Designed miniproteins, single chains, continued (4). Designs and how they scored, part 50

Each design is a single chain, and the fold is of that chain. pLDDT is the mean over its residues in the fold that is shown.

## One batch from the design tools (miniprotein)

Design m13828
Fold by ESMFold2-Fast:
Structure m13828 (fold): chain A 92 residues (1-92)
Amino acid sequence: SDKELLIQQLKAALQSIETALDAVEEGDLDSAIRILESTARELRASGDKRLERVAEILEEAVRAAREGDLEKAKELLRKAKEEIEREIEELE
């Protein structure tokens, strides 16, 4: 169903964000940026407004990471995780 597909997409994005957050914390910015850009692109391609909002936060996190603002990047990734977790709870 469309709802089940959305939940699966949100859970996949959550895992990608967790991997990217770990990469930022370890200083592997190239891997983090690659993961986040790929994830944001997939979320935007969905056409879903909730997924588009998450994509916007990830795009801001990529910008912060590229500027070397690791604390802001981590804060934005935590915000994206909280938004996704809230959306999953509302859908389940």
Scores: mean pLDDT 86

Design m13829
Fold by ESMFold2-Fast:
Structure m13829 (fold): chain A 98 residues (1-98)
Amino acid sequence: GDRLLQEGRYDEAIAAYERKIAENPEDAGAWLNLGRAYLKKGEYDKAIEYYQKAIEVGSLREQALALRNLAEAYEKKGETDKASFYRKQADELERQAA
């Protein structure tokens, strides 16, 4: 998946992550990367939805990563207050996850 994102092959990356999620809906990494692919396509609302899924099923470390990406998505939408809020939540959770 990461290679497809690096190569700009976002639709192929999306298809690969959707297959992983179909096989394992608790794969937080796949939800996170699906969100990243939509973020790179400028589909910020879809990215936000999938980052929220990564938060729901992820470990503390994966939740912290998803919260950081969620903050970036809100920043790109111009929702700076929400971005700041989620960035602070990510920092707090990282401190707890060690």
Scores: mean pLDDT 85

Design m13830
Fold by ESMFold2-Fast:
Structure m13830 (fold): chain A 73 residues (1-73)
Amino acid sequence: SAAEQRRNQAAQQLEAALQAFGQALQDGSTADQAYQQVLDLSDQAMQDPSSRDAGLQGRGVAEQAYQQYQQQQ
């Protein structure tokens, strides 16, 4: 279904952004930009009821990882 395709697309985009964010946390120089990208994609996913849960979960993972990163600096 179209809703299933939208959900899968949002989940794939969030997964890719979270992987890039994880790599950026190791480098540090792009961590803030990568974090913002995950937040933007999460906000977009949350606008569609079919992908809202994926967006909320992605945001939660990113926020927790970013807090841990900031505490280590």
Scores: mean pLDDT 84

Design m13831
Fold by ESMFold2-Fast:
Structure m13831 (fold): chain A 82 residues (1-82)
Amino acid sequence: VGENVLAPLTPEQKAQLDAALKAIREVGDEAEARGLHPRDVGVIETALAMRAVGDTLEGKPITPEQARAEAEAVFARLEAAR
């Protein structure tokens, strides 16, 4: 188990994760511009970011395109539920 702690993300994995997190934030900013409350946007961004980090650590890094598509779907559902 200690071996996983000593196995940091590769530069490529970190770059992909950073790009995915940026995509999530950009979709959140777009949702806020459409009238979603900043607090609701922040909660969804946090949940999506935690999932992206988890998937990357499990060796299944999320692409920025996938992150954007999932974020858009989640925000669309939240907006419809208002």
Scores: mean pLDDT 77

Design m13832
Fold by ESMFold2-Fast:
Structure m13832 (fold): chain A 69 residues (1-69)
Amino acid sequence: MIEELKEKALEKLSTILSPRELEAVRRALEEGVENLDITKLARELGLSPPTVSRAIRIGLEILAEIVDS
């Protein structure tokens, strides 16, 4: 059930985020945002930390909308 919700969120996000931004969202969903080093993740993905933060925020908003629907 949780895996199905993550998959649905990632599919919706693939229409508005780049593949690297989608990877940032996937990592946040797998590890939890509180356990995630945003600066390290941004470096690994070749993105800026603000870009990673924004992608994760959008991802969480879409996930919340799917859960509430």
Scores: mean pLDDT 78

Design m13833
Fold by ESMFold2-Fast:
Structure m13833 (fold): chain A 55 residues (1-55)
Amino acid sequence: SEKEKEIELSIKKVEEEFRKLAEENGVPEEVAKKMLEALKKEMRESLESELELES
């Protein structure tokens, strides 16, 4: 679905920005990975909830 694509694109954009900032700030890769996984899940759930409210 178009809305699902938009959610995934938004998550990917934040993921790329997060990875770049983590590398520049010397965040350990294991910590960055766990934080990113948690962030992606939270963002997906939040965006999907907003779509339900629009319905």
Scores: mean pLDDT 76

Design m13834
Fold by ESMFold2-Fast:
Structure m13834 (fold): chain A 105 residues (1-105)
Amino acid sequence: MKEKLEKQKEVAKEIADTILENASPIMAVARELARALREGLDDETIDQRVEELAKKYGFSEEEKQRLRDAVRAGPEAALAFVRELGKKYGYPEDDIAEAERILRA
């Protein structure tokens, strides 16, 4: 039973990694925020995910703290953070719109 769950998680990760290689960084951030908001992750898991994203996308300490605060504050704060990141890094409007759509789902 545990092996079946691990296999399903591994397949989901492989699919997600394949999609993320071809996705804008802002869309990847939105997917991780949406996941954290839905799953109700504990503080330690949130901190780990924020550190992983910061290493991958080059977030500052201020951006890491804002990301932690956004996940804890809920969907509206997460939407505001994604919009600010998209504008700051000059992501295309379509990518920002898709990121917002991912968060609202």
Scores: mean pLDDT 68

Design m13835
Fold by ESMFold2-Fast:
Structure m13835 (fold): chain A 84 residues (1-84)
Amino acid sequence: SATGATDEEIEKLREMLKGVKTKEEAYQKALDAVERGEISLGAALEVLRREFKTGITDEQIREALRRARYLPGEDPEEVLKRYL
């Protein structure tokens, strides 16, 4: 996809989110996986938007960028534009 998310990363995150019932828990688990380098930020945000119908706020995206240790020199403002 245009966000660099792979089908494999999306499926991996879906498995991790089995049994999760709240948007807040889903967001936390997804960000923990991003911080661990297990999935891309793009995959996390795509799954959260699709599966949980969450209105991801600018503040939540900024928090995700802060936790995404492996973003390769991307400007946070440009990443925000991709997801807004």
Scores: mean pLDDT 65

Design m13836
Fold by ESMFold2-Fast:
Structure m13836 (fold): chain A 88 residues (1-88)
Amino acid sequence: SSEEEEALEKIAEAIAEMLLEEGMEMFDRWAKNVLEELKDAPKEVQEKVKELLEKAREALEKGDFEKLKEAIYELLKLIEELKKEKEA
């Protein structure tokens, strides 16, 4: 829904701002937590998560806020879709 997309965009922006301020050590800790939460997800989902985390890392290294936000948004969207699939 529109409301769900707006909520995910705001969360992605907040995470992107935090990561850009705190730097790579905070990103590595956050990424490790994301992978741990998704350890029991299908292999295809885990591979997509790793791809999105790599894109986020590259964006953070370049200081590209918009690309960082986009990668985080796609990751959060994927997590929400997986959560809905398990609850259906």
Scores: mean pLDDT 82

Design m13837
Fold by ESMFold2-Fast:
Structure m13837 (fold): chain A 100 residues (1-100)
Amino acid sequence: LEEVREDAVIRATLNIIGLAVAKRWAERQGDKKVAELASRAIDALNEAIDAIRAGDVETVRKYADELEQLAKEAEKLGYTEFAKLIRRASENLRDAADAL
């Protein structure tokens, strides 16, 4: 249904906003690694939004998996709260794929 795609796109967009705020804060603090991970997560979410609009379930799942790997990388580096933000984005994409 159209409404499922709209909700999924809104949720992904909210995740992008949260990650963009984290990226800006990291850049101001000189934390290049967090800024890099945030950029990669934002890029994955933008690609996932296009896939959601196209109904491409396989591509949405691919980007959910990519976000989970980025979350694990952030967690390994000690960025626990930042990793939770990325993992939430991954979970939202999996929910979107399951509903499409």
Scores: mean pLDDT 87

Design m13838
Fold by ESMFold2-Fast:
Structure m13838 (fold): chain A 70 residues (1-70)
Amino acid sequence: SLEEVRRLAEEVMEEIEKYRKENPDASYIDLFKLLAAQAEVWETLRQAELGKISVDEAKARIERVREEIK
């Protein structure tokens, strides 16, 4: 469901914030990577909310972002 996509997005965003908190001296490249990940998660959620992509596609995209930031 769309609610599951929102929960997943919130989880991944929380993980990104945790990485930022644990790595305050992160490099410019690492910071750019995290900002790009945050933008992709929110854009994916927005596209799902607008019906432009399926719930399954949205979940897959957000899970890919989650994997890439670890």
Scores: mean pLDDT 82

Design m13839
Fold by ESMFold2-Fast:
Parts: structure tokens; sequence; C-alpha cells
Structure m13839 (fold): chain A 70 residues (1-70)
């Protein structure tokens, strides 16, 4: 997670795409994705420990969205 600015930009673009495709789910998805970005920023400050936990949190948010959109 070397480029936090790129990660934040990608998260914003993804949240906007979800808002277009799933407007009813978008607020909860955006909150979950923001928590992942905040976790990645905290992980970067701590020297990159806990990268697996950040990846797992992102996967959980995407799996939640996939289940709600089914």
Amino acid sequence: MEDLELLRRAAEARAQQVARDHPDLAPQYAAGLQAVVDGAADNLRRGGVGEAEVIAAHRAVEEWLARQAA
C-alpha cells in the first residue's frame, strides 16, 4: 500500500460506480469502503503490519455488496 492517494482516488471512483449501479446500497457500501481506506492509512503509518487484515476487510465489503445485489 505504497500510494495512499491512488487508493483513495480508486475508492472514490468505486463508490461512485456503486452509487450508479446500486443507489439503495451505496451509502452503506461507501461507509464500508471508507473504513477500508482508513485502515490502509493506519496500516501505512504503522509500517505495513496488518496488510492481510486490510485485504480481508475490503473483500468482506465487496462480498457484502455482491450478496445484497443478488
Scores: mean pLDDT 75

Design m13840
Fold by ESMFold2-Fast:
Structure m13840 (fold): chain A 76 residues (1-76)
Amino acid sequence: AREEVERLTREAQEHAKRAVEALAAGDRETAERHNALALEALKRAIELALAAGDPELAREAARAVLEAARAAYEAA
């Protein structure tokens, strides 16, 4: 369970970074696609963490994705 949540969190982080990078490059279509994929992966990570009885793991996943998006935004 934890390993799958961590994998989905990493997928969400990568898509969030790519969405911000695409937006900075003026590619709105690519940004929208990656943003949707990031949200889907994060939602699944949160659902799995909560199903496993680990709300702190769910919070960690959400924080990690927000931090990745912020770092990408500041780098752009």
Scores: mean pLDDT 85

Design m13841
Fold by ESMFold2-Fast:
Structure m13841 (fold): chain A 62 residues (1-62)
Amino acid sequence: SALDLLKSHGLSEEEAREVLERVRELLRQGRGKEAADLLISAGLSPEDANRVAVELHLELAA
């Protein structure tokens, strides 16, 4: 899961949840590039950041 991936990069569960909530808000606004950039800033590779952004985008579309 996206939460587990962020925790594997040294974030606490609370920090990971905060990052994911900000990412969801950016995705709701159509700001997908900024959402991915936030994930990269949290320590994710560009590939993992794009994967997480796609996962969360699909959750919001369901």
Scores: mean pLDDT 82

Design m13842
Fold by ESMFold2-Fast:
Structure m13842 (fold): chain A 95 residues (1-95)
Amino acid sequence: SEEEELELLKKIVKNASAPELDIFFGLLRASKGLSLEDFVKLLKEAGYSVEEIIDNIKKNTEKLIEFLKSKGYNKVAEDFKKATERLIKELKELE
């Protein structure tokens, strides 16, 4: 099952949009099932560069924040922005 989960993770990472990757990444960190270092290894194995993921996160973060604010989820939008900024910093430190 662990090997099957790893293959599924590689497929999700390779085919996911930036918002999907942000949600997926947040879930992985929350579950403590996968470290940031292990996730970066999966990204590289799936053919992604850390720079590509950072660019995709930045490009889509503003759209998601504006959507959340438009629905009245101002606290969630602020928390998401801070989480994304922390994630980008941590990803750069692992290069």
Scores: mean pLDDT 66

Design m13843
Fold by ESMFold2-Fast:
Structure m13843 (fold): chain A 91 residues (1-91)
Amino acid sequence: SPELERLLEELRRLAAELDALLAQFKAAVAAGDLAAARALLARMDALVQRMDRIVAEIMKVASKEERREVVLMHASMHARLLHARLLLRLS
């Protein structure tokens, strides 16, 4: 459906934004700028929460085959956020 296509496009766009934020976060941690790293982590957390809501909407309308890709993307998003949280905790 056109609605599903728009939700998938938005989810992919947010995933790209998350990757950009993660790169900035890793640079801040490497530079010892823990204040910037914490601010970036908060932005990543808010972004993943928005993506979680979009995933929930996609899961209501997606076919079984389409759900597989979305589940894998969703798991990847949370893995990136967990990685960032761990890096900050160890810094």
Scores: mean pLDDT 86

Design m13844
Fold by ESMFold2-Fast:
Structure m13844 (fold): chain A 82 residues (1-82)
Amino acid sequence: MRIPREEQVPTLYEFLRAELTERQPRRDVIEALIAGKGSERLPPLDLPPASQEEIDEAARVLAIAIARLAGLSDAEIAAALA
């Protein structure tokens, strides 16, 4: 399969969440991952490791961004992640 379908968005989210959780990225790395969304929640500096909530949010943002690039509508993505 070359392009993720709506049914694959939850699997993509789980994969990204697991990867980010295992790597325990710093908060500045998480901020960079969500910067495309215009998030101002995390400042860009030397910070401690990201919290699980920050990782979960980043994984969700990345999964949504990838799904949009693949041509899925916002409604299809919302239904897949519900």
Scores: mean pLDDT 62

Design m13845
Fold by ESMFold2-Fast:
Structure m13845 (fold): chain A 56 residues (1-56)
Amino acid sequence: SAAEEQKLRENIDKALPVVKQLSPEGKAIVVEMAVKELLEAGFPELAEEFRARVAA
């Protein structure tokens, strides 16, 4: 739903600064877990955006 997608976007925005402070290995683990969860929830676009934003 649009409301669920918006909530996930807000959570990503809040989590991003913390994730970016992790080691390269820690980032890889968190990205893999988050991408898997987002794909299972039906948000492949958010999964790709999250991966890209962590890599930036």
Scores: mean pLDDT 84

Design m13846
Fold by ESMFold2-Fast:
Structure m13846 (fold): chain A 74 residues (1-74)
Amino acid sequence: AAAERARIDALGLTPLERQVLLILKSAPKPLTRKEIADLLQVSESTVRRAIERLREKFGEDAIVETEEGYELKL
């Protein structure tokens, strides 16, 4: 727990970016941008921006967009 938290804090993730990462990690299936936006009560453009920033920090392949939605590949 401590090492994972320190890593997330060191990367300067916003609360929203952290929530998106945790939702994708915990999801049993790929989630569409709309599903993530509805879960977090934000706009789809806000979700897209958060995903782009997560890709900047973890790598382009860390979050992949498929026909079924976004999938975490960390």
Scores: mean pLDDT 75

Design m13847
Fold by ESMFold2-Fast:
Structure m13847 (fold): chain A 68 residues (1-68)
Amino acid sequence: AAELREKAERAYEEGKRLLEQGKVESAEKYFKAGRLYRLAAEMEERGDTQSAELLREKAEELIKEAEK
């Protein structure tokens, strides 16, 4: 859970950096990924490892798209 919360924080930081550079679409994807990582952490803390894994995978997919 702590690792997922840390990933969420880093995604928000990168999103803000991209916004400052005018890369709005990439920034939006990082902000969405950050939200998904935070939700994954909450699911993992509740013992819902399946939902946590799906949310983490979706967050990673968004970051991959932002890095194109």
Scores: mean pLDDT 83

Design m13848
Fold by ESMFold2-Fast:
Structure m13848 (fold): chain A 56 residues (1-56)
Amino acid sequence: SPIEQAALLLVGLGFVDMEEARRLARESSSVEELYEMLRRRYGQEAVDALRARLAR
């Protein structure tokens, strides 16, 4: 799913481990909700890095 793909990219970017990525994917109903959770926990830089990767 797009949410799970986005969460897995966070592992590759070094922001979270695999278990946290799966948890974020389960707790998010959309990619936009995932961005809000990510911003709250890890800051805007993490959101910007993920958005840049997903735009490719």
Scores: mean pLDDT 77

Design m13849
Fold by ESMFold2-Fast:
Parts: structure tokens; C-alpha cells; sequence
Structure m13849 (fold): chain A 69 residues (1-69)
């Protein structure tokens, strides 16, 4: 177990970065990092439930950022 843990960590870090930029009011960067998180999650070998949860979190960040632009 190394690749799956690495992928989950990478997606989680991108989601965290997106949240930080959202809080800073940098909506373009928040959307960019959230979109990258979705891309990596979709390309990952993560279990479906884990992938769905991560993608859902990233989509909520995009929605919030778009509403505040």
C-alpha cells in the first residue's frame, strides 16, 4: 500500500489548498486547485466511495467560489 495512500494524500492536499484560497478570496485559484483535485481523484485507483467523497468536497468549493466571484 503506497500508490493509493499517495493519491489520497495528493487529492486531499489540493482540496486543502482550494479551501485556503477560498478563505483568502482568491476564487480563481480556489477553482483551479479544486478542479485539479477532481481530475486526480477521477484518474486515481482510489475506492469509489473515497473518490466520490473527495470529488463532492471539491465540487462544493467550486460552487462557493463561483457564487462569490
Amino acid sequence: MSEAVRQEAEVSVLILAAVVYLLLGDYDKAIEYAQEAIRLAEESSLPEDVRENLIRAAREIIREAEERK
Scores: mean pLDDT 84

Design m13851
Fold by ESMFold2-Fast:
Structure m13851 (fold): chain A 58 residues (1-58)
Amino acid sequence: GPLSEEKAREAGENVRRAALEAGASEEAAQDGYKRAYEAVKKGDSRGAMEAAVRAMSA
């Protein structure tokens, strides 16, 4: 089903935190937040996962 804006914010924040904990830059973490937020907002769970992997590998 469609994901709420609340879940989009949560996913974005989780990706941002994971990226920072992995040693990514603030810019990469913010990019990860934005990509995960937009993916979840669109109901794209695959896109959210790809955003997380990208942010943590930056």
Scores: mean pLDDT 78

Design m13852
Fold by ESMFold2-Fast:
Order: sequence, then C-alpha cells, then structure tokens
Structure m13852 (fold): chain A 85 residues (1-85)
Amino acid sequence: SKREKILETARKVAERLLEKAKEHDFITSVALRLEAVGVLTLAEIAVKSEDPFPWLEQLINGAKAVDPEAGKLLEKTLEEIRKEE
C-alpha cells in the first residue's frame, strides 16, 4: 500500500541518517539526527493527509539538504506512489 511504502522508506532514510551521524562531528551529527526525526514526522503527516504529495515533497527537500542520496531514495518512493492506479 502507499502508506506502507511511505513509512518503510522514511524508516530506511531515518536509519541511514542516524548511521551517518555516528561518523560526523557534533554539529553535523545533530543536524542529521534532527532531520531523521523530521523525516519520520513528515511521513506520519503525509500518510494521514488527504493529499500526501506536498508533505512528501517537503520531506524530500529536507532530506536532500543533509544527504542528497537519502533525498533520492524518497524521490523514488514518491515516483512509485504517483505511478500507482
């Protein structure tokens, strides 16, 4: 389902950001950890919204700002959701 895909991808991205935080300085680590919380929060809002796309786009932009590869994973999930009937 769309909801399960959003939440699972958000979880994977959050885990990626938290793992990346372990290898960085204090300031970068804090930014990555805060974004992990943001990703999970925006994903929960998206799945409860009548239109998830604005929330998913905000989530992608936030993830890209701290980790461009994490943002690409979220973009792929958004494209898969948009292609579903």
Scores: mean pLDDT 80

Design m13853
Fold by ESMFold2-Fast:
Structure m13853 (fold): chain A 64 residues (1-64)
Amino acid sequence: SELIKELEELIKKLEKEIERLKEEIERYRKEGRELMAGLLELVLGGTEYIKERIKKKIEELKKK
């Protein structure tokens, strides 16, 4: 299914984004920029949540 392939590609993009966000958060913390680090932690949490929701949707689509 093309839809499943597109969702799996989106998961891979989100996983790369999550790794990049984690690196940026560490850099901001080293610079003492706690507000920026905190804002990126919210973005990270939201991105991880979206990824998990998409993964569950892929599993449901594969069962049908």
Scores: mean pLDDT 86

Design m13854
Fold by ESMFold2-Fast:
Structure m13854 (fold): chain A 71 residues (1-71)
Amino acid sequence: KEKEKEIEILREQYESFVAMIESIAKLALKTMSKEEVEKEKEELLKILEEEYEKNVEELAEKYGIDKSVFE
């Protein structure tokens, strides 16, 4: 149960952060060009993806689970 809950929380957090980045990008379009907003969005998504992959690796190691569970 603890393992399943941690996996669920990690996935939900990732999805929430993606949604937040999308919302921030939408607001930024009021003051920045589309090109600038897209560049910043890509940078933030890359950082988020790297952190998510690191957390997936740590959690997989902690519980001895296959990374395919996070696909």
Scores: mean pLDDT 78

Design m13856
Fold by ESMFold2-Fast:
Structure m13856 (fold): chain A 69 residues (1-69)
Amino acid sequence: VSLEELKERYEQALKERPDDASVYAALGEVYKKLGEYDKAIEYFRKALELNPQDERARKLLEEVEKMKK
């Protein structure tokens, strides 16, 4: 699966559920795999703004922050 296909899929999900924090977390994971850690951090932060109790997004954010160092 291409990263372009994943982005399109998640963008469609955001149009249907713009308050779905998990979609932002998924985009963060895509950027993490691209090695674009700043973008990954931004998306994980947006996910946590929508759902502060998203344990998965929090763990992924911490992981990316460690990788950026």
Scores: mean pLDDT 78

Design m13857
Fold by ESMFold2-Fast:
Structure m13857 (fold): chain A 106 residues (1-106)
Amino acid sequence: GEGERAAAEGAEAARAGAEGAARGEGSAAAGAAAVAAGAAAAGALAARALGGEEAGRAAAREAGRAAAEALEEAARRAKTEEAREGALAGARAARRTAELGGRPAP
């Protein structure tokens, strides 16, 4: 549905931004933060579009997971310490999106 497409588009944008950050394009920290914010927004939109908290949480978990994986890969490929740190910060934000989409395991 529309929410699933929004989540997929958010994850793809996160991946593209992570690749840009890894190459040192622009401010790596700002790029990674924008990517993480986009992933979070996609999850929220998906939740709203799918018409339910449970479906929204599932979409947010998936989008956050995909974004975190892409950013962790970008961090491994990063040529500068700044790009690596930015990508890792984005990955942490993306994981938080996934966690907020689901109940934390005690």
Scores: mean pLDDT 61

Design m13858
Fold by ESMFold2-Fast:
Structure m13858 (fold): chain A 69 residues (1-69)
Amino acid sequence: HMEELEKRAKELEEEIKKNPSADTYLRLAAVYYELGDFEKALEYIDKALEIDPSNKAARAFKELVEKDK
């Protein structure tokens, strides 16, 4: 299933080019988190928070990743 996660990351990166949103960045962060790439997961969570600083899901996800790294 690693190949499916890599394909999903690429699809979400293309979606961000067309329509960047906090939700799309969080979906990409979730894919990198599942891949074990906590640095990229945090990077994309921070991008989501740049768009929507009050996003509860983004803040909760950041706390989760910070504990796991």
Scores: mean pLDDT 82

Design m13859
Fold by ESMFold2-Fast:
Structure m13859 (fold): chain A 61 residues (1-61)
Amino acid sequence: LEVSEEELREIARKAGISVEKARQIKEILTETNFRVSAREIAKRVGISVEAASIALKELIS
């Protein structure tokens, strides 16, 4: 998963989360080979399911 710091900032802004949270989601996706739900991401990162869903969609696209 290739995501620049600028892309992480954009994803964080769209999801309404910090860049650090966006980076954690990227790490989880790499770690699980994308085999993780938005709900599990939300739980692990401490954000809403809605925010996790937006970030997941942006990181996959």
Scores: mean pLDDT 81

Design m13860
Fold by ESMFold2-Fast:
Formats: sequence, C-alpha cells, structure tokens
Structure m13860 (fold): chain A 74 residues (1-74)
Amino acid sequence: IEEGQKAALEGKFEKAIEIYEEELKKDPENIEALLGLAQTYYAIGKVEEAKELYEKALELEPDNEDLKEALEYL
C-alpha cells in the first residue's frame, strides 16, 4: 500500500491502480487499498468509481468519520 501511495504521489496513476487492485485481489476488505484506489480514481476524474470504493470501505467501517467526510467532498 505504501508503494501504491508513492506511485500516486509521483503521478503514476496507472501504476497506483495496478498496485491497489493487486492488494484488493489478495484481501478484498483491505480498507487502505480501497481508500488508495478511490483516491487515485478521484484524482484522474473517475468520481463515480471513487464513490463506490469509499461506500464499500464505509460498509466495512461504518463509524469511520474520515470516510464519511471523504464522501461529502466527492
């Protein structure tokens, strides 16, 4: 996940997506990977895909205020 975050920060969005998707294939309930993928999709303008990933993360952590705030800014 740190590798995915670094790729996104460097503007390597396709690489970041691949890394996060690989992490989610390994663990579909990985909150950090769901959030990283959502943030990357939002950065490239895929707002609906980002929303779906944030909503899935919120289903896994319903009391996570950071996730609720992220959905408000989308």
Scores: mean pLDDT 78

Design m13861
Fold by ESMFold2-Fast:
Structure m13861 (fold): chain A 55 residues (1-55)
Amino acid sequence: SMEELIAEAERLLEEARRLGNEDAIRSAETAIKMAKQGDEVGARAGIAEARRELA
């Protein structure tokens, strides 16, 4: 589950970098950090934020 969250956050980070969306980059980086700390709630929140910022 955490590995899947990291993979999704890294995918969003690559997309955000391609688009030059600084807000989405920060949210995706935060999601990766939270997932690596074992914070599933924080990781999911960061992923949701990055998705909103990329929409």
Scores: mean pLDDT 88

Design m13862
Fold by ESMFold2-Fast:
Structure m13862 (fold): chain A 55 residues (1-55)
Amino acid sequence: MTLTLEQIEKIKKRYEENNGKLSDEEKKKLAEELGISVKTVNDVINGIRNAKEVE
């Protein structure tokens, strides 16, 4: 998957603003806004979550 830093930042911001969780509906809206798939949004969110979870 190829994402721009801007797309990743938008996903991170939306995720944080929603208390570290997004519904499927919110993910779909974000995917449409960024021109990417919902699966890609999920993968980025999982990456953010894994980076924040230490031990």
Scores: mean pLDDT 72

Design m13863
Fold by ESMFold2-Fast:
Structure m13863 (fold): chain A 68 residues (1-68)
Amino acid sequence: SEFQKKMDELAKKAQEEIKKNYSEERKITFKLHGLDFEAIQAMQSGDVDKALELLNERKKLEEEIKKK
C-alpha cells in the first residue's frame, strides 16, 4: 500500500541519519582521546610547548563540534 511504502522510506531515512551521526561521533571521540593521551605524554617528557599545542588543537575540535 501507499502507506507502507511511506513508512519504509521513513525507516530507511532514519537508519541512514543514525549511521551518519554515529560515524561522526566515533571519529571525534577517537581524535579527542588521542590528543589527550599525546598531551599527557608531552607533559611527562617535559615538552610543555608540544603539550600546549595539543591542548589547543583539542579545544579547537571541541568548538567545531559545538558549532554543529
Scores: mean pLDDT 76

Design m13864
Fold by ESMFold2-Fast:
Structure m13864 (fold): chain A 71 residues (1-71)
Amino acid sequence: MEAQKQELLELLRRRGATEEQLREAEGLSLADQQAIATAVEAQGLTGAEEIRRLIRAVRQGRANGATRPAA
């Protein structure tokens, strides 16, 4: 389980994340960290700005609550 956090941080570092952004990612839940890793890989995101936007969106999604279909 801890290995997945390290894999996320290494992925983000290779994609151009700053050390500050890596520390922000470390502070997230494992589920949020996995969501970030999946989105980075699926969307081919690179660069500190794109990674910052993704981290912010994940954090805001948690604050805004569940946005799931009713069915």
Scores: mean pLDDT 72

